Designed miniproteins, single chains, continued (2). Designs and how they scored, part 15

Each design is a single chain, and the fold is of that chain. pLDDT is the mean over its residues in the fold that is shown.

## One batch from the design tools (miniprotein)

Design m4493
Fold by ESMFold2-Fast:
Structure m4493 (fold): chain A 82 residues (1-82)
Amino acid sequence: SEMKEIEERAIEIGKKLAEELIKLMESEVVGVSEPTVRRLDENTFEISFEMQVRTVSGEILTTGGTMIVRKEKLEEMEKQLE
């Protein structure tokens, strides 16, 4: 299924982007959940994921992120992360 293949690639891209974000914010971000993907139209996707952030008290807080991305940009990001 084309949708399943796009979803799998979007999840993989989301994980790699999250890993890059963790590298930039090593002291604050300690984990990222599995991304979810929803098609909004022919060429537009909504990618959502949760991040775990360590507080000064050592508590882990779960925060969320959502991005809207076009198919062409998703494919471009995939190439840059390969």
Scores: mean pLDDT 70

Design m4494
Fold by ESMFold2-Fast:
Structure m4494 (fold): chain A 61 residues (1-61)
Amino acid sequence: MERIQQLKEQAQLSASSKAFNEDMYKMLESVNPELARQHRLGAEESARRKEQYEREYQRLL
């Protein structure tokens, strides 16, 4: 139970990080394209982590 709980929390944190990075790159596109690009990469990485954590806890069920 504890491990599944931890993986669910990590997936949720990764989802929040993805949403934050998506908002940031949209806001920064016209002001700082280089920083916007970094946030786009961060959103993609967070999406991959979320999927990984979701796969891990589903395997434990």
Scores: mean pLDDT 82

Design m4495
Fold by ESMFold2-Fast:
Structure m4495 (fold): chain A 96 residues (1-96)
Amino acid sequence: SMAEEGIKLLEELIERLKTATEESLPDLLQEASGRLERLAEEARKQGDFETARLFILASASLTMQLMAIHMGMPLEEVKKRAIEAAEETIKKLKET
């Protein structure tokens, strides 16, 4: 299912976020956001609007963390917020 594919992506993202550096974090957040938007479009084409909505909200959350980096938020706080957003999205995807 699209939900299972999204869970796998988000679990991979959480592990990559744990080891992300100041130099790698912006690209990681941008990559993950783009991948989630592509999964949302695929879910929408399949008529799975709830899964698509969860992917769009997750993508938006990661984009907000990318903006937080530009606003001077500490690395560890950005990583924490991105991990929490991914974990919450996984939980909601498992309920669909």
Scores: mean pLDDT 90

Design m4496
Fold by ESMFold2-Fast:
Structure m4496 (fold): chain A 64 residues (1-64)
Amino acid sequence: MEDEIAKKRIERARENFRKAVDEFLKNTSDPKEKQIIQDVGEAFELIFDAIDKLYEERKRRKAA
């Protein structure tokens, strides 16, 4: 139950973060700033992917 609530909150945070990155990219004209924003976005996507893997491992352990 707690893991399911945490997953829902994390998925919402990921979606909100994606929207924020897209908005910054849309409003940025400097190529160096765009690269930094993209690099930050990619770094956070890796963090969210790691959290998803943690959730799936926890789910697997509970099912076993």
Scores: mean pLDDT 78

Design m4497
Fold by ESMFold2-Fast:
Structure m4497 (fold): chain A 85 residues (1-85)
Amino acid sequence: SESIEIPPPEVLEEEKERVAEAVVRAALAGSTDPALRDQLLAFLRAEGADEIAELAARIAAGDLSAIPELREKVREWIERGLEEI
């Protein structure tokens, strides 16, 4: 039998928040580094995360009001990925 170590729900939520924060930071860094912005957007679009890519583009353009929505969409995207695995 394969022993699948399932982390406690708290750890999974912390991981989702960590990934969401990483995407937010990358989008913010993209405001001063167009190459990083383009790499992030290309990655997100290749993964089918077009809504997240659009929100990341808005943040890179200086629209900080998109940050909360980006965090929610990243968490939803991770949850969908986990449900499909």
Scores: mean pLDDT 76

Design m4498
Fold by ESMFold2-Fast:
Structure m4498 (fold): chain A 64 residues (1-64)
Amino acid sequence: SAEAIRRLLEEAIRRHGISAVARALGTSPRAVRDALRQETAEQIGRALGTSPATIYQRLLALLR
């Protein structure tokens, strides 16, 4: 869900900083900020340039 992805993004940014999160997702800090403002998982995926499932898996790996 969008809420689950946003919570993981916020936690990853809190622990690692926005630049490290952007690098892990293969994107820019601007795209990460844009993704945080999106309402749906599909819109978040579009902002980050990959599928919601891929984003979820990469964020979980970053938070391990």
Scores: mean pLDDT 84

Design m4499
Fold by ESMFold2-Fast:
Structure m4499 (fold): chain A 91 residues (1-91)
Amino acid sequence: MTVNITVNGTTVTIVGPSDVSSLVVQSAQQAAQQVQQQTGQTVTVTVQGNTVTLTSSSRSSAIMAASQAQQQLQQLSQQQGIDLTVNVSFL
């Protein structure tokens, strides 16, 4: 299965199949918490079907959130025995 993470300005968009939507949401929430702890900047998580959006106040926070989400997705997929490919794009 493939999950795509796109960073555009201060927004991170994560799109994956419905089968891993719970992992994507959990990864996004953990990424937002990590960015808040490391930078003090709030990252807002919005869920719309199979799309999860992370909105930050800066591009550096968005890039950090994307990196954290990628790491969390990889860890959670390994723990649950899910074969997951995570692609990250910076626009």
Scores: mean pLDDT 86

Design m4500
Fold by ESMFold2-Fast:
Structure m4500 (fold): chain A 86 residues (1-86)
Amino acid sequence: SQAELERIAAELRALAERAEATGDPALIRELALRRLRASLRQALEAVRRGEVDKEEVIERLREIAREADPEQRALIDEAIAEIERI
């Protein structure tokens, strides 16, 4: 929903402001992972609405996962499993 996207945007903005204020590498990493989670959620919702082809999205996510670190790959794999259940 639009409201959920706005909520995610607000959370990401707050985290970005905190990361910029402190310069903490852990906060910068957390921001990156939250942005990835938001993008994966957007893809899942698009599949649920029938706006994109399920198999195309899964193939694209698998391609992205090949270049991802272990934490990013775990999030992508979880998203693929969730899409496969649709």
Scores: mean pLDDT 77

Design m4501
Fold by ESMFold2-Fast:
Structure m4501 (fold): chain A 78 residues (1-78)
Amino acid sequence: MEAVEFAKKLFAETDKKIESLDPEERRKLVSRAVAEILEGSMAMTLAKIKPEEFREALKTKEGRDALSKRLDEAVKAM
């Protein structure tokens, strides 16, 4: 699965949850999520991060930090 397709699927699932929030909170979360997903999409392709690995990493602070480091290294390698 391409990173863009993965991001679209993840966004669609997240959107269902965001629909339950008030408009102001929804706008803030959507804006931040979209920016992070778009920036991460290219780096994920370069780092060859699998969707399953990405999903697991998001569950913990340590996983998110490790994922962020891998994405940063991939971007620096450009």
Scores: mean pLDDT 62

Design m4502
Fold by ESMFold2-Fast:
Structure m4502 (fold): chain A 64 residues (1-64)
Amino acid sequence: EFVDVEITVPPEHVDEIIAAIKKYGGEVLEVKDDGTIRARVPKEAVPELADLALRHGGSVRVLP
């Protein structure tokens, strides 16, 4: 199943997160200038995206 997520990272790391979302079969819904990314991703990809975001000083939130 797919879930919607909000990923926040420093703006210089946004492209790395977008590449990871696409690699895991997700799609990018919105990218904000503050480094906030909204995406629809496979639920199984959430831990990998959370690890990547954490490595770059960011976080992941699963949206309702």
Scores: mean pLDDT 82

Design m4503
Fold by ESMFold2-Fast:
Structure m4503 (fold): chain A 82 residues (1-82)
Amino acid sequence: PVSSMTITEFHFRSDRPLDEVRGPRLPSGLFAFEVLAYDDPESGVHYGVLRLDGSQSPEVREALREQFRAIGLEEVGPVTLP
């Protein structure tokens, strides 16, 4: 459990399994804090939520978005995981 901490949250989708997308090509710390994932087997779409501890500057958020694009993730609005 976390309390009184600022959490930065990114919601994303992929047409590829998130485990495959993360892969050994990425630094081990790229998704270090927490990744929650939901796979829709009917549509083949994979949804994820990355939660990062602490407040992120605009520059850091932009860099993370670019990393998401580089590995084939599309940022979407908030998703509700089951």
Scores: mean pLDDT 60

Design m4504
Fold by ESMFold2-Fast:
Formats: structure tokens, C-alpha cells, sequence
Structure m4504 (fold): chain A 82 residues (1-82)
């Protein structure tokens, strides 16, 4: 987890969109309640906005994986992790 978070932050800073997506896919495959929920929502075809809302709710419930995911999404939106 810590290593994955560091690699994601590095890829975001480098502007490497393909590596960011690959690492987000790895995060979603981690056997964790949040990652499992993200996979289920993606499989159900939930919109990106709805997916983000569910992840925010899980982060408020104390999920570290959800907090990492939100950090990456905000960085992709362009101004939180520059």
C-alpha cells in the first residue's frame, strides 16, 4: 500500500496518465472493502461522479484506500497535488 501510494504520487507529478491509470487499477484489485466496492461499482457501470461520491463516503468512514483514491482523483483534476 505505501509503495503503491508513492508510485501513484510520482506518476501524477510526472503527468504520466497511463501509469496513473495502471496504478489505480492495481489499487482497485487490492483485497480491501473499499477496493472491492470500487470494482463492484465499475462493473455496474456507475458514472465517475457517482463513483467519486461513494468513495468520499467510504473515506469519511475511515478507509485509507478511499482517501488515497480521492487524492489521486483530485490530482487528475489538476490543482491539489502540484
Amino acid sequence: MRELEARINEAVKAGDKETVRELLDELSRIDNETAKKIRELRAAGVSREELRRYIEEMADEGSVIAQIWLGIEKAEEGKVFR
Scores: mean pLDDT 65

Design m4505
Fold by ESMFold2-Fast:
Structure m4505 (fold): chain A 98 residues (1-98)
Amino acid sequence: MEAAIAEAEALIASLTDPARRALAEVLLRLRVLRAQGVELAPAEREALAAEFLAAFEAARPALLAEVEAREGAAARAEVEAQIRAALPELAERVRRTI
């Protein structure tokens, strides 16, 4: 677990797009908190959910461009549809998980 966290931190530091880096940092924090069973106050849980959604939306165009470059326009359209469908539930799941 610790080695995986250190490697994830190194990968985040290598990201040149600030929005993608911010998203990766929020996801890492959420993963660590979940693994450790840390209970957050409701206000802190809401703040993390809001931070995650903001970072995700900021990173979305870059992530979709990468998908298109690797797997083509059809794959990008599918990922866009999945993100759009999952986004409302994702916020609620983050609040409930922390």
Scores: mean pLDDT 68

Design m4506
Fold by ESMFold2-Fast:
Structure m4506 (fold): chain A 97 residues (1-97)
Amino acid sequence: MNLEELKKAFDGKAENLEKLLEEAVKEVEPFFEEARARGESMEAVARRLAEEGHVVGLLLLRDLETLETLAEMAEKAGLLETAAQLREVIAERRAAE
């Protein structure tokens, strides 16, 4: 998912954002599994996703509240491994204070 697709699907309705976040979580599941297999940090994965135009990569580089929302959406979608990895990113960023 790219930023232009997100804007078009959003159509100015905040209630649609939750569905878009859920779809974005499913899109990044393979990237998180690959990163874990390669021993990459979640921050490195987030930066690569952002550079490749994936909106979720930008979300992972944003504030902790957004990351916590994305983790909750991943749990609701049944993507427990993705949710756990997002929570690891949150913990790493808090430790970097």
Scores: mean pLDDT 62

Design m4507
Fold by ESMFold2-Fast:
Structure m4507 (fold): chain A 69 residues (1-69)
Amino acid sequence: PLAPARELSPETRKRLFEIGKELIDVDDRERELQAQLAAGRTDVVPELQASIARRKELIDEARRIAAED
């Protein structure tokens, strides 16, 4: 009686949960880097960009995985 209409695999659901968990961690990191940049730490720009790219990757992966099912 889970996912009544869509045939969403339990594996897919579990992976989406894992991605969500990682996104929380990435979001926290990104926020820290933004604060450092605001404080004049321009050296963190590449790391901030990498974090933003990772977040986008995770969101894209989640959408892709859901679409595959």
Scores: mean pLDDT 77

Design m4508
Fold by ESMFold2-Fast:
Structure m4508 (fold): chain A 93 residues (1-93)
Amino acid sequence: MEEELKKAIEEIRKFDKEKQQEAAKELLKVAKTLPAWLERNKDMSEEQKKKALELLEAYEKLAEVLLENGADKEAVEEALKLIEEAKKKIEEL
């Protein structure tokens, strides 16, 4: 999953605006699932927390690339906020 995200980030830098807008919408869709996923996974091990944080950092990098390329700013910023809130909750576990 993380390796797939790194490859996707590199490919998105080459995408036309339409594909970047689609990627922004998919990122927001994924980010909106994070609160429910965290509620179900309150008793994560330290290893699981580390992997979750690494995954969220990859999503943040994807969001930064999408913003730099002018993808749907509102969708990407909402996704970033959800990702940041998820990271804080995981760190508090």
Scores: mean pLDDT 76

Design m4509
Fold by ESMFold2-Fast:
Structure m4509 (fold): chain A 95 residues (1-95)
Amino acid sequence: MAPEAVEGYLVARDAEGKEYRIPILTGYNVAVVDPEDPSKITTISALSLKVGEEVTLEMDKEVMEDNIIDTSKPAKNPVKMTVVEIRDLNGNRLI
């Protein structure tokens, strides 16, 4: 299987102040842990996110590197993050 194309990056900060670049998949989708059910992963539009918003992200490296979102499986490494910015592949800030 070929991995899904990356369209940009969500920059998010954890509780310790460390920043991460999370890939945004084709269609500007990002995988988040469902706020109503923390055992589930859901897909949201990254462009619906706001700077300073809190989101719980799947930070398992294998899941992130594959760029394949399997919403039928529980999150392996859910981490609460604060949205810092979204950038496209050319480094332009989108939010």
Scores: mean pLDDT 68

Design m4510
Fold by ESMFold2-Fast:
Structure m4510 (fold): chain A 94 residues (1-94)
Amino acid sequence: ALAHLNLGEVYYRLGNYDLAVEHFKKALEIYEKLGDKENVAIVHRNLGMVYYDQGKYDEAAENLEKAAKIYETLGLPEKALLLYNGAIDAKRKA
């Protein structure tokens, strides 16, 4: 799980968005099976950022909203608010 999260972040920083998405989706599947809500939120945030940079604003907004809802359930409303604002920005560009 962590290896796929780290590989996704490396590929994102290199501008290889397709490989970043592939590795983040693999990390997501593993963290969901483990019930690791914090890392599920992190992966959805990272997917939202990658989709935004690709111009895939609907997918960006969806992933940022999913991350925000998880942060709300974790009692982190400040992190959730930042992600909801990101989702609103993405929807305005869609």
Scores: mean pLDDT 86

Design m4511
Fold by ESMFold2-Fast:
Structure m4511 (fold): chain A 98 residues (1-98)
Amino acid sequence: SSRSELLYQAMTTLGEFARLAREASKYLSPEEAAEVERLVEEAQNAFLAMDAEALTRALRELVELLSGSPDPRVQELARRAEELARRAAELMAELQAA
């Protein structure tokens, strides 16, 4: 893919991840929901800075937070978030190699 196509795919994947994380936050405590928003902003800032390490860390912390919930709805969203996080990291690595 072209660099612009990879960038678009990465932006779309991160956007999907953010939307899913915010959906999950509706079933979390207000404190956990605030942490979700903080980690989403960290992931977005890391992506804009082309900081693959910071992006991977923020996405991992977000998935861990969601996976820690006893709510089965949040656990299902966490599994989907994990797949999106993996794809976002792969796309970021491709962007840095391009």
Scores: mean pLDDT 87

Design m4512
Fold by ESMFold2-Fast:
Structure m4512 (fold): chain A 108 residues (1-108)
Amino acid sequence: GMETKEKIKKLLEQIYELFKKAYKIAVKTVDKSKLLELIGKELRGIGLVLDAERALKEGNLKEAAEKAIELADIGLEVTSLTDTEEAKELKKEIEKLRAEVEELLKQL
């Protein structure tokens, strides 16, 4: 329904904001040897957002939810590249939003 679509859209937007915050922390803290891995994760994250937004527009709520979960997983990988308290807090927030999307996906 429209309510489920709006919930997925809101969760996708929230996950992407946390992903961007995690990326900003990682780019300031990782060694140069990890920069290519980090750039690869950013590009994949952007691709997942675009795929999820297309799926939402097409009414494919299951695909949109699956792409939002994949975005959360990449975000968790980014938070794991650094050992900062802020990255640990972002990890916990991403895990919570991921669980909310997973619960919605089970109802689709």
Scores: mean pLDDT 89

Design m4513
Fold by ESMFold2-Fast:
Structure m4513 (fold): chain A 89 residues (1-89)
Amino acid sequence: AVKHIEVDFEAKVDQVAKEVRDAIGFAQYGPTYDESKTVKDILDEQGVEGLKEYLESLVPGRYPSARVTKVEADEANKKLKFDFEYDLA
């Protein structure tokens, strides 16, 4: 299955984690992360690949099929759009 997720550039990492959990129907508290950072801060500091790694870290390791497959920055609307692909159990 594929879920299309859209977050604000100013969304904090904890809010992004919530959106991912809500979209795919399961949750992980993840590793310790700096909840003060925004998703755009991660994109600007670590690039698209670093952002993908962060987002994928929010998924329990027992669900290895869950991954981020597409990332698009929409600067006009200040939105980050990404696709999350996972297999139904």
Scores: mean pLDDT 67

Design m4514
Fold by ESMFold2-Fast:
Structure m4514 (fold): chain A 83 residues (1-83)
Amino acid sequence: MLAEEGKKLIEEARKKKEAYEKVRYNKGEIKPDEETIKLARPLVEEAYALLPSLPPEEAVEAPLRKLEELIRKGEELIRRAEE
């Protein structure tokens, strides 16, 4: 039960992180697909909302930190389920 929840949380967070990084690092090469853009859009909007309060570097990293926290939480759930 908890192990399945943890694996799902990690998978979803990793997909969002990949989508965000693809949009973030696209320097005008091949444009990311529509699904990738749609998945990354809420994270990009969150970063933009932080720009007035944080330096651009920190604002851009904030969504990634939240996703890494979710991955860590998912790993904890898997570990606890094995106990």
Scores: mean pLDDT 73

Design m4515
Fold by ESMFold2-Fast:
Structure m4515 (fold): chain A 87 residues (1-87)
Amino acid sequence: MPSPEEQALARFEAALAALRAAGVLSDAQYDTLLGEVRRLLADPSEAALAAFRATVAALQREHPEAASVLGALEGEARRVARDLRAA
């Protein structure tokens, strides 16, 4: 069975790939966010979560058309970080 971390990574990779395909994320932004997700899954620190949330907030300002989808990613990151810290 894939771990909760593996399942979370797969969901984030799919969501970020869709945003990249839609032109919301550049290749560099995709790599940066995926790196932040991997950091959060390896070490669910307050700093890692804050960095991810700050990046998402900046993207919401650049792409208001994607604000809802980006907000859902931030919500998922907050849930995953909470669950991993509780373990």
Scores: mean pLDDT 82

Design m4516
Fold by ESMFold2-Fast:
Structure m4516 (fold): chain A 90 residues (1-90)
Amino acid sequence: ASEEVIKQAQKLKLEYDNLETEIRKLEQEMDELVKRGKEAMEEAAKYPDIKEEVTKRFQKELEELKQRMRELEERAHQSFKDYVKLEKQI
C-alpha cells in the first residue's frame, strides 16, 4: 500500500537526518582532537622521551573517530539511497 511506502520513506528520511546530525557532531569532535593533539605534540617536542607516547595516544583516538565516521557515512548514504527509491514509488 502507498501509505506503508510513505511511512517507510519518512522513517528513512528521519534516520538520514539523525545520521547527518551525528556526523556533524563527530566532525567537531575530530577537529577538537586534531587541535588538542597538535598542541600536545608541539609541547611534547620539547621532551623527546615522551613525544612517541603522546603521538601514539592521539593517533589511536583519531583512528577510532575516523572508523566511527566511516560507519556513519555509509549508513547515511544507504538511508538516503533507500529513501530516494521509495519516494519514486509515491
Scores: mean pLDDT 83

Design m4517
Fold by ESMFold2-Fast:
Parts: structure tokens; sequence; C-alpha cells
Structure m4517 (fold): chain A 92 residues (1-92)
């Protein structure tokens, strides 16, 4: 997923007015910024850790999301899993 699509999904999920969803979206945003910084610094250990946290947060967001948002969330989870795998390969 491109960053613009991620931001749009976050905005749509927040707009649904679910208090718990709002907290999870805020946490996701914080972890996404940490991931961006880790990628910029080529800190593959941090990339792995932040990707694992993003996967966990996206799974929680998925549990309380509307059916129409599930495909987008699944693609985001797949992207985070691919990034985690790349970080693991770089750490060898």
Amino acid sequence: MVEEEIKKVIELLTKKGKTELGELVAEYGRELERLKEALKNKDWAAVKEESERLIALLEEIKKISEPEDLETIDKMIATAKALKKEAEEKLK
C-alpha cells in the first residue's frame, strides 16, 4: 500500500466514530512514523520490531472494521509481513 492509501484508510476508519478504533488508529500512526524513521536509518532490527507491532495493530483494527474495509486492511497486513521478512533477510 502507498502512504496516501494508508492515510485515507485511517481517515475512513476514524470517521466511523468508534472510540476503540480511534485509539488503535492513533497507535498505528505512531508505529508507522517509527517504521519510517527506522527505514530511513536502515535500522533493520527496528524495521522488524515496528513491522511486528504494525501487524498486531492492523489485526486488532480488522476485528472492529466494516466488511468493505477488510480487503484494504488485509493488503496492509501483507505489506507489513513482507517488510518484516525483508528486514529478517537483511539481518542475516
Scores: mean pLDDT 74

Design m4518
Fold by ESMFold2-Fast:
Structure m4518 (fold): chain A 96 residues (1-96)
Amino acid sequence: KKEEKLEELLELLEKANPSAADVLRITIALAEERFDEAVRLLVESRRRLKNYKYTEEEVRKAIEERREELQRKAREQLEELYKNFEEAKELILASL
């Protein structure tokens, strides 16, 4: 099932590239129309990488106008990942 493939990629990315794993989690949340969760995950991810001063509410308001486009792009990205699953898995396993 598609959910099992995403979970497998996520587990591999957590080991190989934690930042990419965060991006995949955000993409999944957006594709599933869990916008508030995607905003929370994005803020948490950015706080790990830099001195991030913005609240979840401020970030949500800043990207709310782009909500439908972000959700559409997220669905497109997941469809491409499903189509190229084996190739994506091999690239992650290459220790990058």
Scores: mean pLDDT 78

Design m4519
Fold by ESMFold2-Fast:
Structure m4519 (fold): chain A 71 residues (1-71)
Amino acid sequence: PEEVMLSVELNPQAPDEEIARLVRQKATELGLSPEEVDALVGAVLGVQRQMRLLQPDNTTPQRIVFKVVKR
């Protein structure tokens, strides 16, 4: 399997729709399959939710790197 790194700048105040759009675009550009893209979008939205729970008043964008293993 090939490993791919995806860097995403997450703002805890950004809507899930905006985050999903950006992640889907970047993952598709990296050559991930539609199934891998959907899985990655879910993972990133999970991190976004966790950030909101831990630091709800934080408006500072956080750069997060995801390591994806593709076929």
Scores: mean pLDDT 74

Design m4520
Fold by ESMFold2-Fast:
Structure m4520 (fold): chain A 74 residues (1-74)
Amino acid sequence: SEGEKIVEETIEKIKEVVEESLKNKESIDALYRKVKQVVHDTLVKHGSKLSKEQVDKLGKEARELIEEAIKKLE
């Protein structure tokens, strides 16, 4: 479905942002803001096309990616 593609493409975008932030040695705060912005932009543009389960999946994956990045920086 279109919603599934939006979720997967957004997760891949978040992974790219995380990897770039880690490579550039950006602060945890900067990483958090960038990931939050990607999620926010997706929900503003495409939220009406996403089911509750798809929104929940996106939020969970984004949170897990941030937690893994923070753990690597501790």
Scores: mean pLDDT 82

Design m4521
Fold by ESMFold2-Fast:
Structure m4521 (fold): chain A 74 residues (1-74)
Amino acid sequence: AQAHYDRGLEAYRAGDLETARAHFLEALRLDPSFLPALVFLAEVLDQLGETEEARRVMAEAGRRVRELGLESRF
């Protein structure tokens, strides 16, 4: 997951939003709870004009934060 996230960030900084999206999606396929990839995926989708999909991804990130917070208290 981390390697794909790092590649996604590199592509994002270069302005290659399609490559960034692909790498962040692959990071999430390997680790669906990888919150940094969810946050940057939402940013990339918004910049690609997929605003509704970006909002859905941000909602999912919020749910994951709550799930992780609950587990960390046990």
Scores: mean pLDDT 75

Design m4522
Fold by ESMFold2-Fast:
Structure m4522 (fold): chain A 72 residues (1-72)
Amino acid sequence: SGDEKAIEKLLAMLETASPEAVALAREGVAQADSPEDKRTLLGAVAGHAQRGDLEGARRAVDELIEASKKKK
């Protein structure tokens, strides 16, 4: 589906820009419950990684995982 392709393309771009950001994105996606949360997390990580902001990417993942835990 289009969603699956979008996720794979984002991960591929992260892989070339920052392999470390890809690891963070995959971990966050595994802990996200809904497709909406997964897309939000991937978008945030991709945006930070494209700007070379790995610390921002890590923070975004941590914050989204924490928010997901509170919603459960």
Scores: mean pLDDT 71

Design m4523
Fold by ESMFold2-Fast:
Structure m4523 (fold): chain A 85 residues (1-85)
Amino acid sequence: MKTPEEKLKEAIELNNEGNELFNAGKYDEALEKYQQALEIRKEVLGPDHPDTLASVNGIAAVYEAQGKTAEAQELRQKALNGELD
């Protein structure tokens, strides 16, 4: 079983991979990496932690880049309310 510290390191690596994929225009692949990082950070740090919100912002940026403005807005609103999926 991974320790919380090992899980958070994995989340940082996943978020960084997401950023690289986003910059390369690989939005679907970036979304997968950001979602994996979000799940780890939400589990370990909770939904309101700044690092968890950074992963939410990555996902929302992908949605905005894909023209999914409503999905981005809904995700940001859920994060502000502490009500992540």
Scores: mean pLDDT 83

Design m4524
Fold by ESMFold2-Fast:
Formats: C-alpha cells, structure tokens, sequence
Structure m4524 (fold): chain A 108 residues (1-108)
C-alpha cells in the first residue's frame, strides 16, 4: 500500500509538472508511466502538434488485487497525431522526472 501510494504521488507530481510546462510553452505533451506485475517499468512520452487540445484526467482507485493505482485518461482532437518527443523536449521530460522524484523525497 505505501509503495503504491508513493508511486501514485510521483506520477501525480510528474503529470502536474508536464502539464505546467505544456501550458507555458504551448506544446501539448502526453506522458504515461507504469510498472507491470513483473516489476518492469514502462515509460511513454508523446508530443502533439502545437495548438492541439489535450486534456488529462487522473483518478485514484484500488484495483482487483487490492493495489492502489492511478488511472490516466486523456482526450484530444480527433485528428491529433502523436509523435515521439523532440530530443530537446525529451531532455526537459527527463528533468521533470528528476524534479518529481526530488519533490517526493522532500515530502518525507
């Protein structure tokens, strides 16, 4: 439970940082991170065209196995195309991941 809660908190912090960056720079960015049942980490980052609308919603729940999880839902324009992030954007995403980890550690 505590480990799952820390993961949820990290993901929420990361999504908030990415959303702020996206809004300030007018670059719609989608980031999703999860850990599978084998402990393997998965990370996805995508960029949309400038001016595309992107809404991200986070919902906390308990899954069928009693684990505390964060569901990520997104909504975008019907014609929106997801692309791999540019190298510059990827660097900023990596910096935001580090900032989210530092903020999580500072709360302890």
Amino acid sequence: AERDRRRVRYTRLLVELVKKYSEENNIPVFVAEWVDDNGVEHRVARELDPGAKLEVRLTERVDANGRYVLDLEYKTDPDAVFRPPSPELQKKIDEMREEARKRLEAEE
Scores: mean pLDDT 74

Design m4525
Fold by ESMFold2-Fast:
Structure m4525 (fold): chain A 75 residues (1-75)
Amino acid sequence: MLTITITFPDGSSTTISSEDPVEAFDAASSLLLADSSADPSKLVAAVLQVLGAVLDFQSTGKDVTQTITLEPASS
């Protein structure tokens, strides 16, 4: 199972769990890209972390957990 937990700039969090890496990637990336208040550099890093977790899950067949924290954009 691939599990991705995203913590948003407002302190809320969402957990995505799936046996389908494509479904998990699509759900996680959609949530990340919908948050316009996040630091753009952190958004890029977060998407890459999701991709890394997907590739690890596909390569190993073992349970993979990825935690992502989005920081608010600096004024």
Scores: mean pLDDT 78

Design m4526
Fold by ESMFold2-Fast:
Order: structure tokens, then C-alpha cells, then sequence
Structure m4526 (fold): chain A 76 residues (1-76)
């Protein structure tokens, strides 16, 4: 359902926020928290997907990992 998709994305964003905080990257953590709040308020699947893509891209750049590594980490 839409609610299940939304909950799943929020859970993944929470994992990214925790990693940013563990790395001491407050700017990335703040950005991801803002994305999480936008996802919570959105009623549009396309918007939620775009917001999640922005979060993943920021994580790739900040954590200096590959997309494959990021996706593998999130699937655990």
C-alpha cells in the first residue's frame, strides 16, 4: 500500500540519518531529516520517490561509497 511504501522509505531515511550522525556530518543529517519530514507530509508517490532519490544521492556523495554498496547496506 501507499502507507507501507511511505513507512519503508521513512525507515531507510532514518538509517541514513543515523549513519550521518555517527560520521559527525551534521549538515547531511539535517538535510536527511528535512527530506524525512517532506516524505511524511507528501501524498504523491512520485514526489516521495524523488525525495528518496535525492537522499540516496546525498548519502553516496557524503559516505563516499558506491550505489551497489549503499543498496546492499540498506537491504540488511
Amino acid sequence: SFEELKEYIIEQLEKLIEEAKKKGDEETAKFLEEVREKVKESEDVAEIIELFEEALQKALETFKITLDELMSWLEK
Scores: mean pLDDT 79

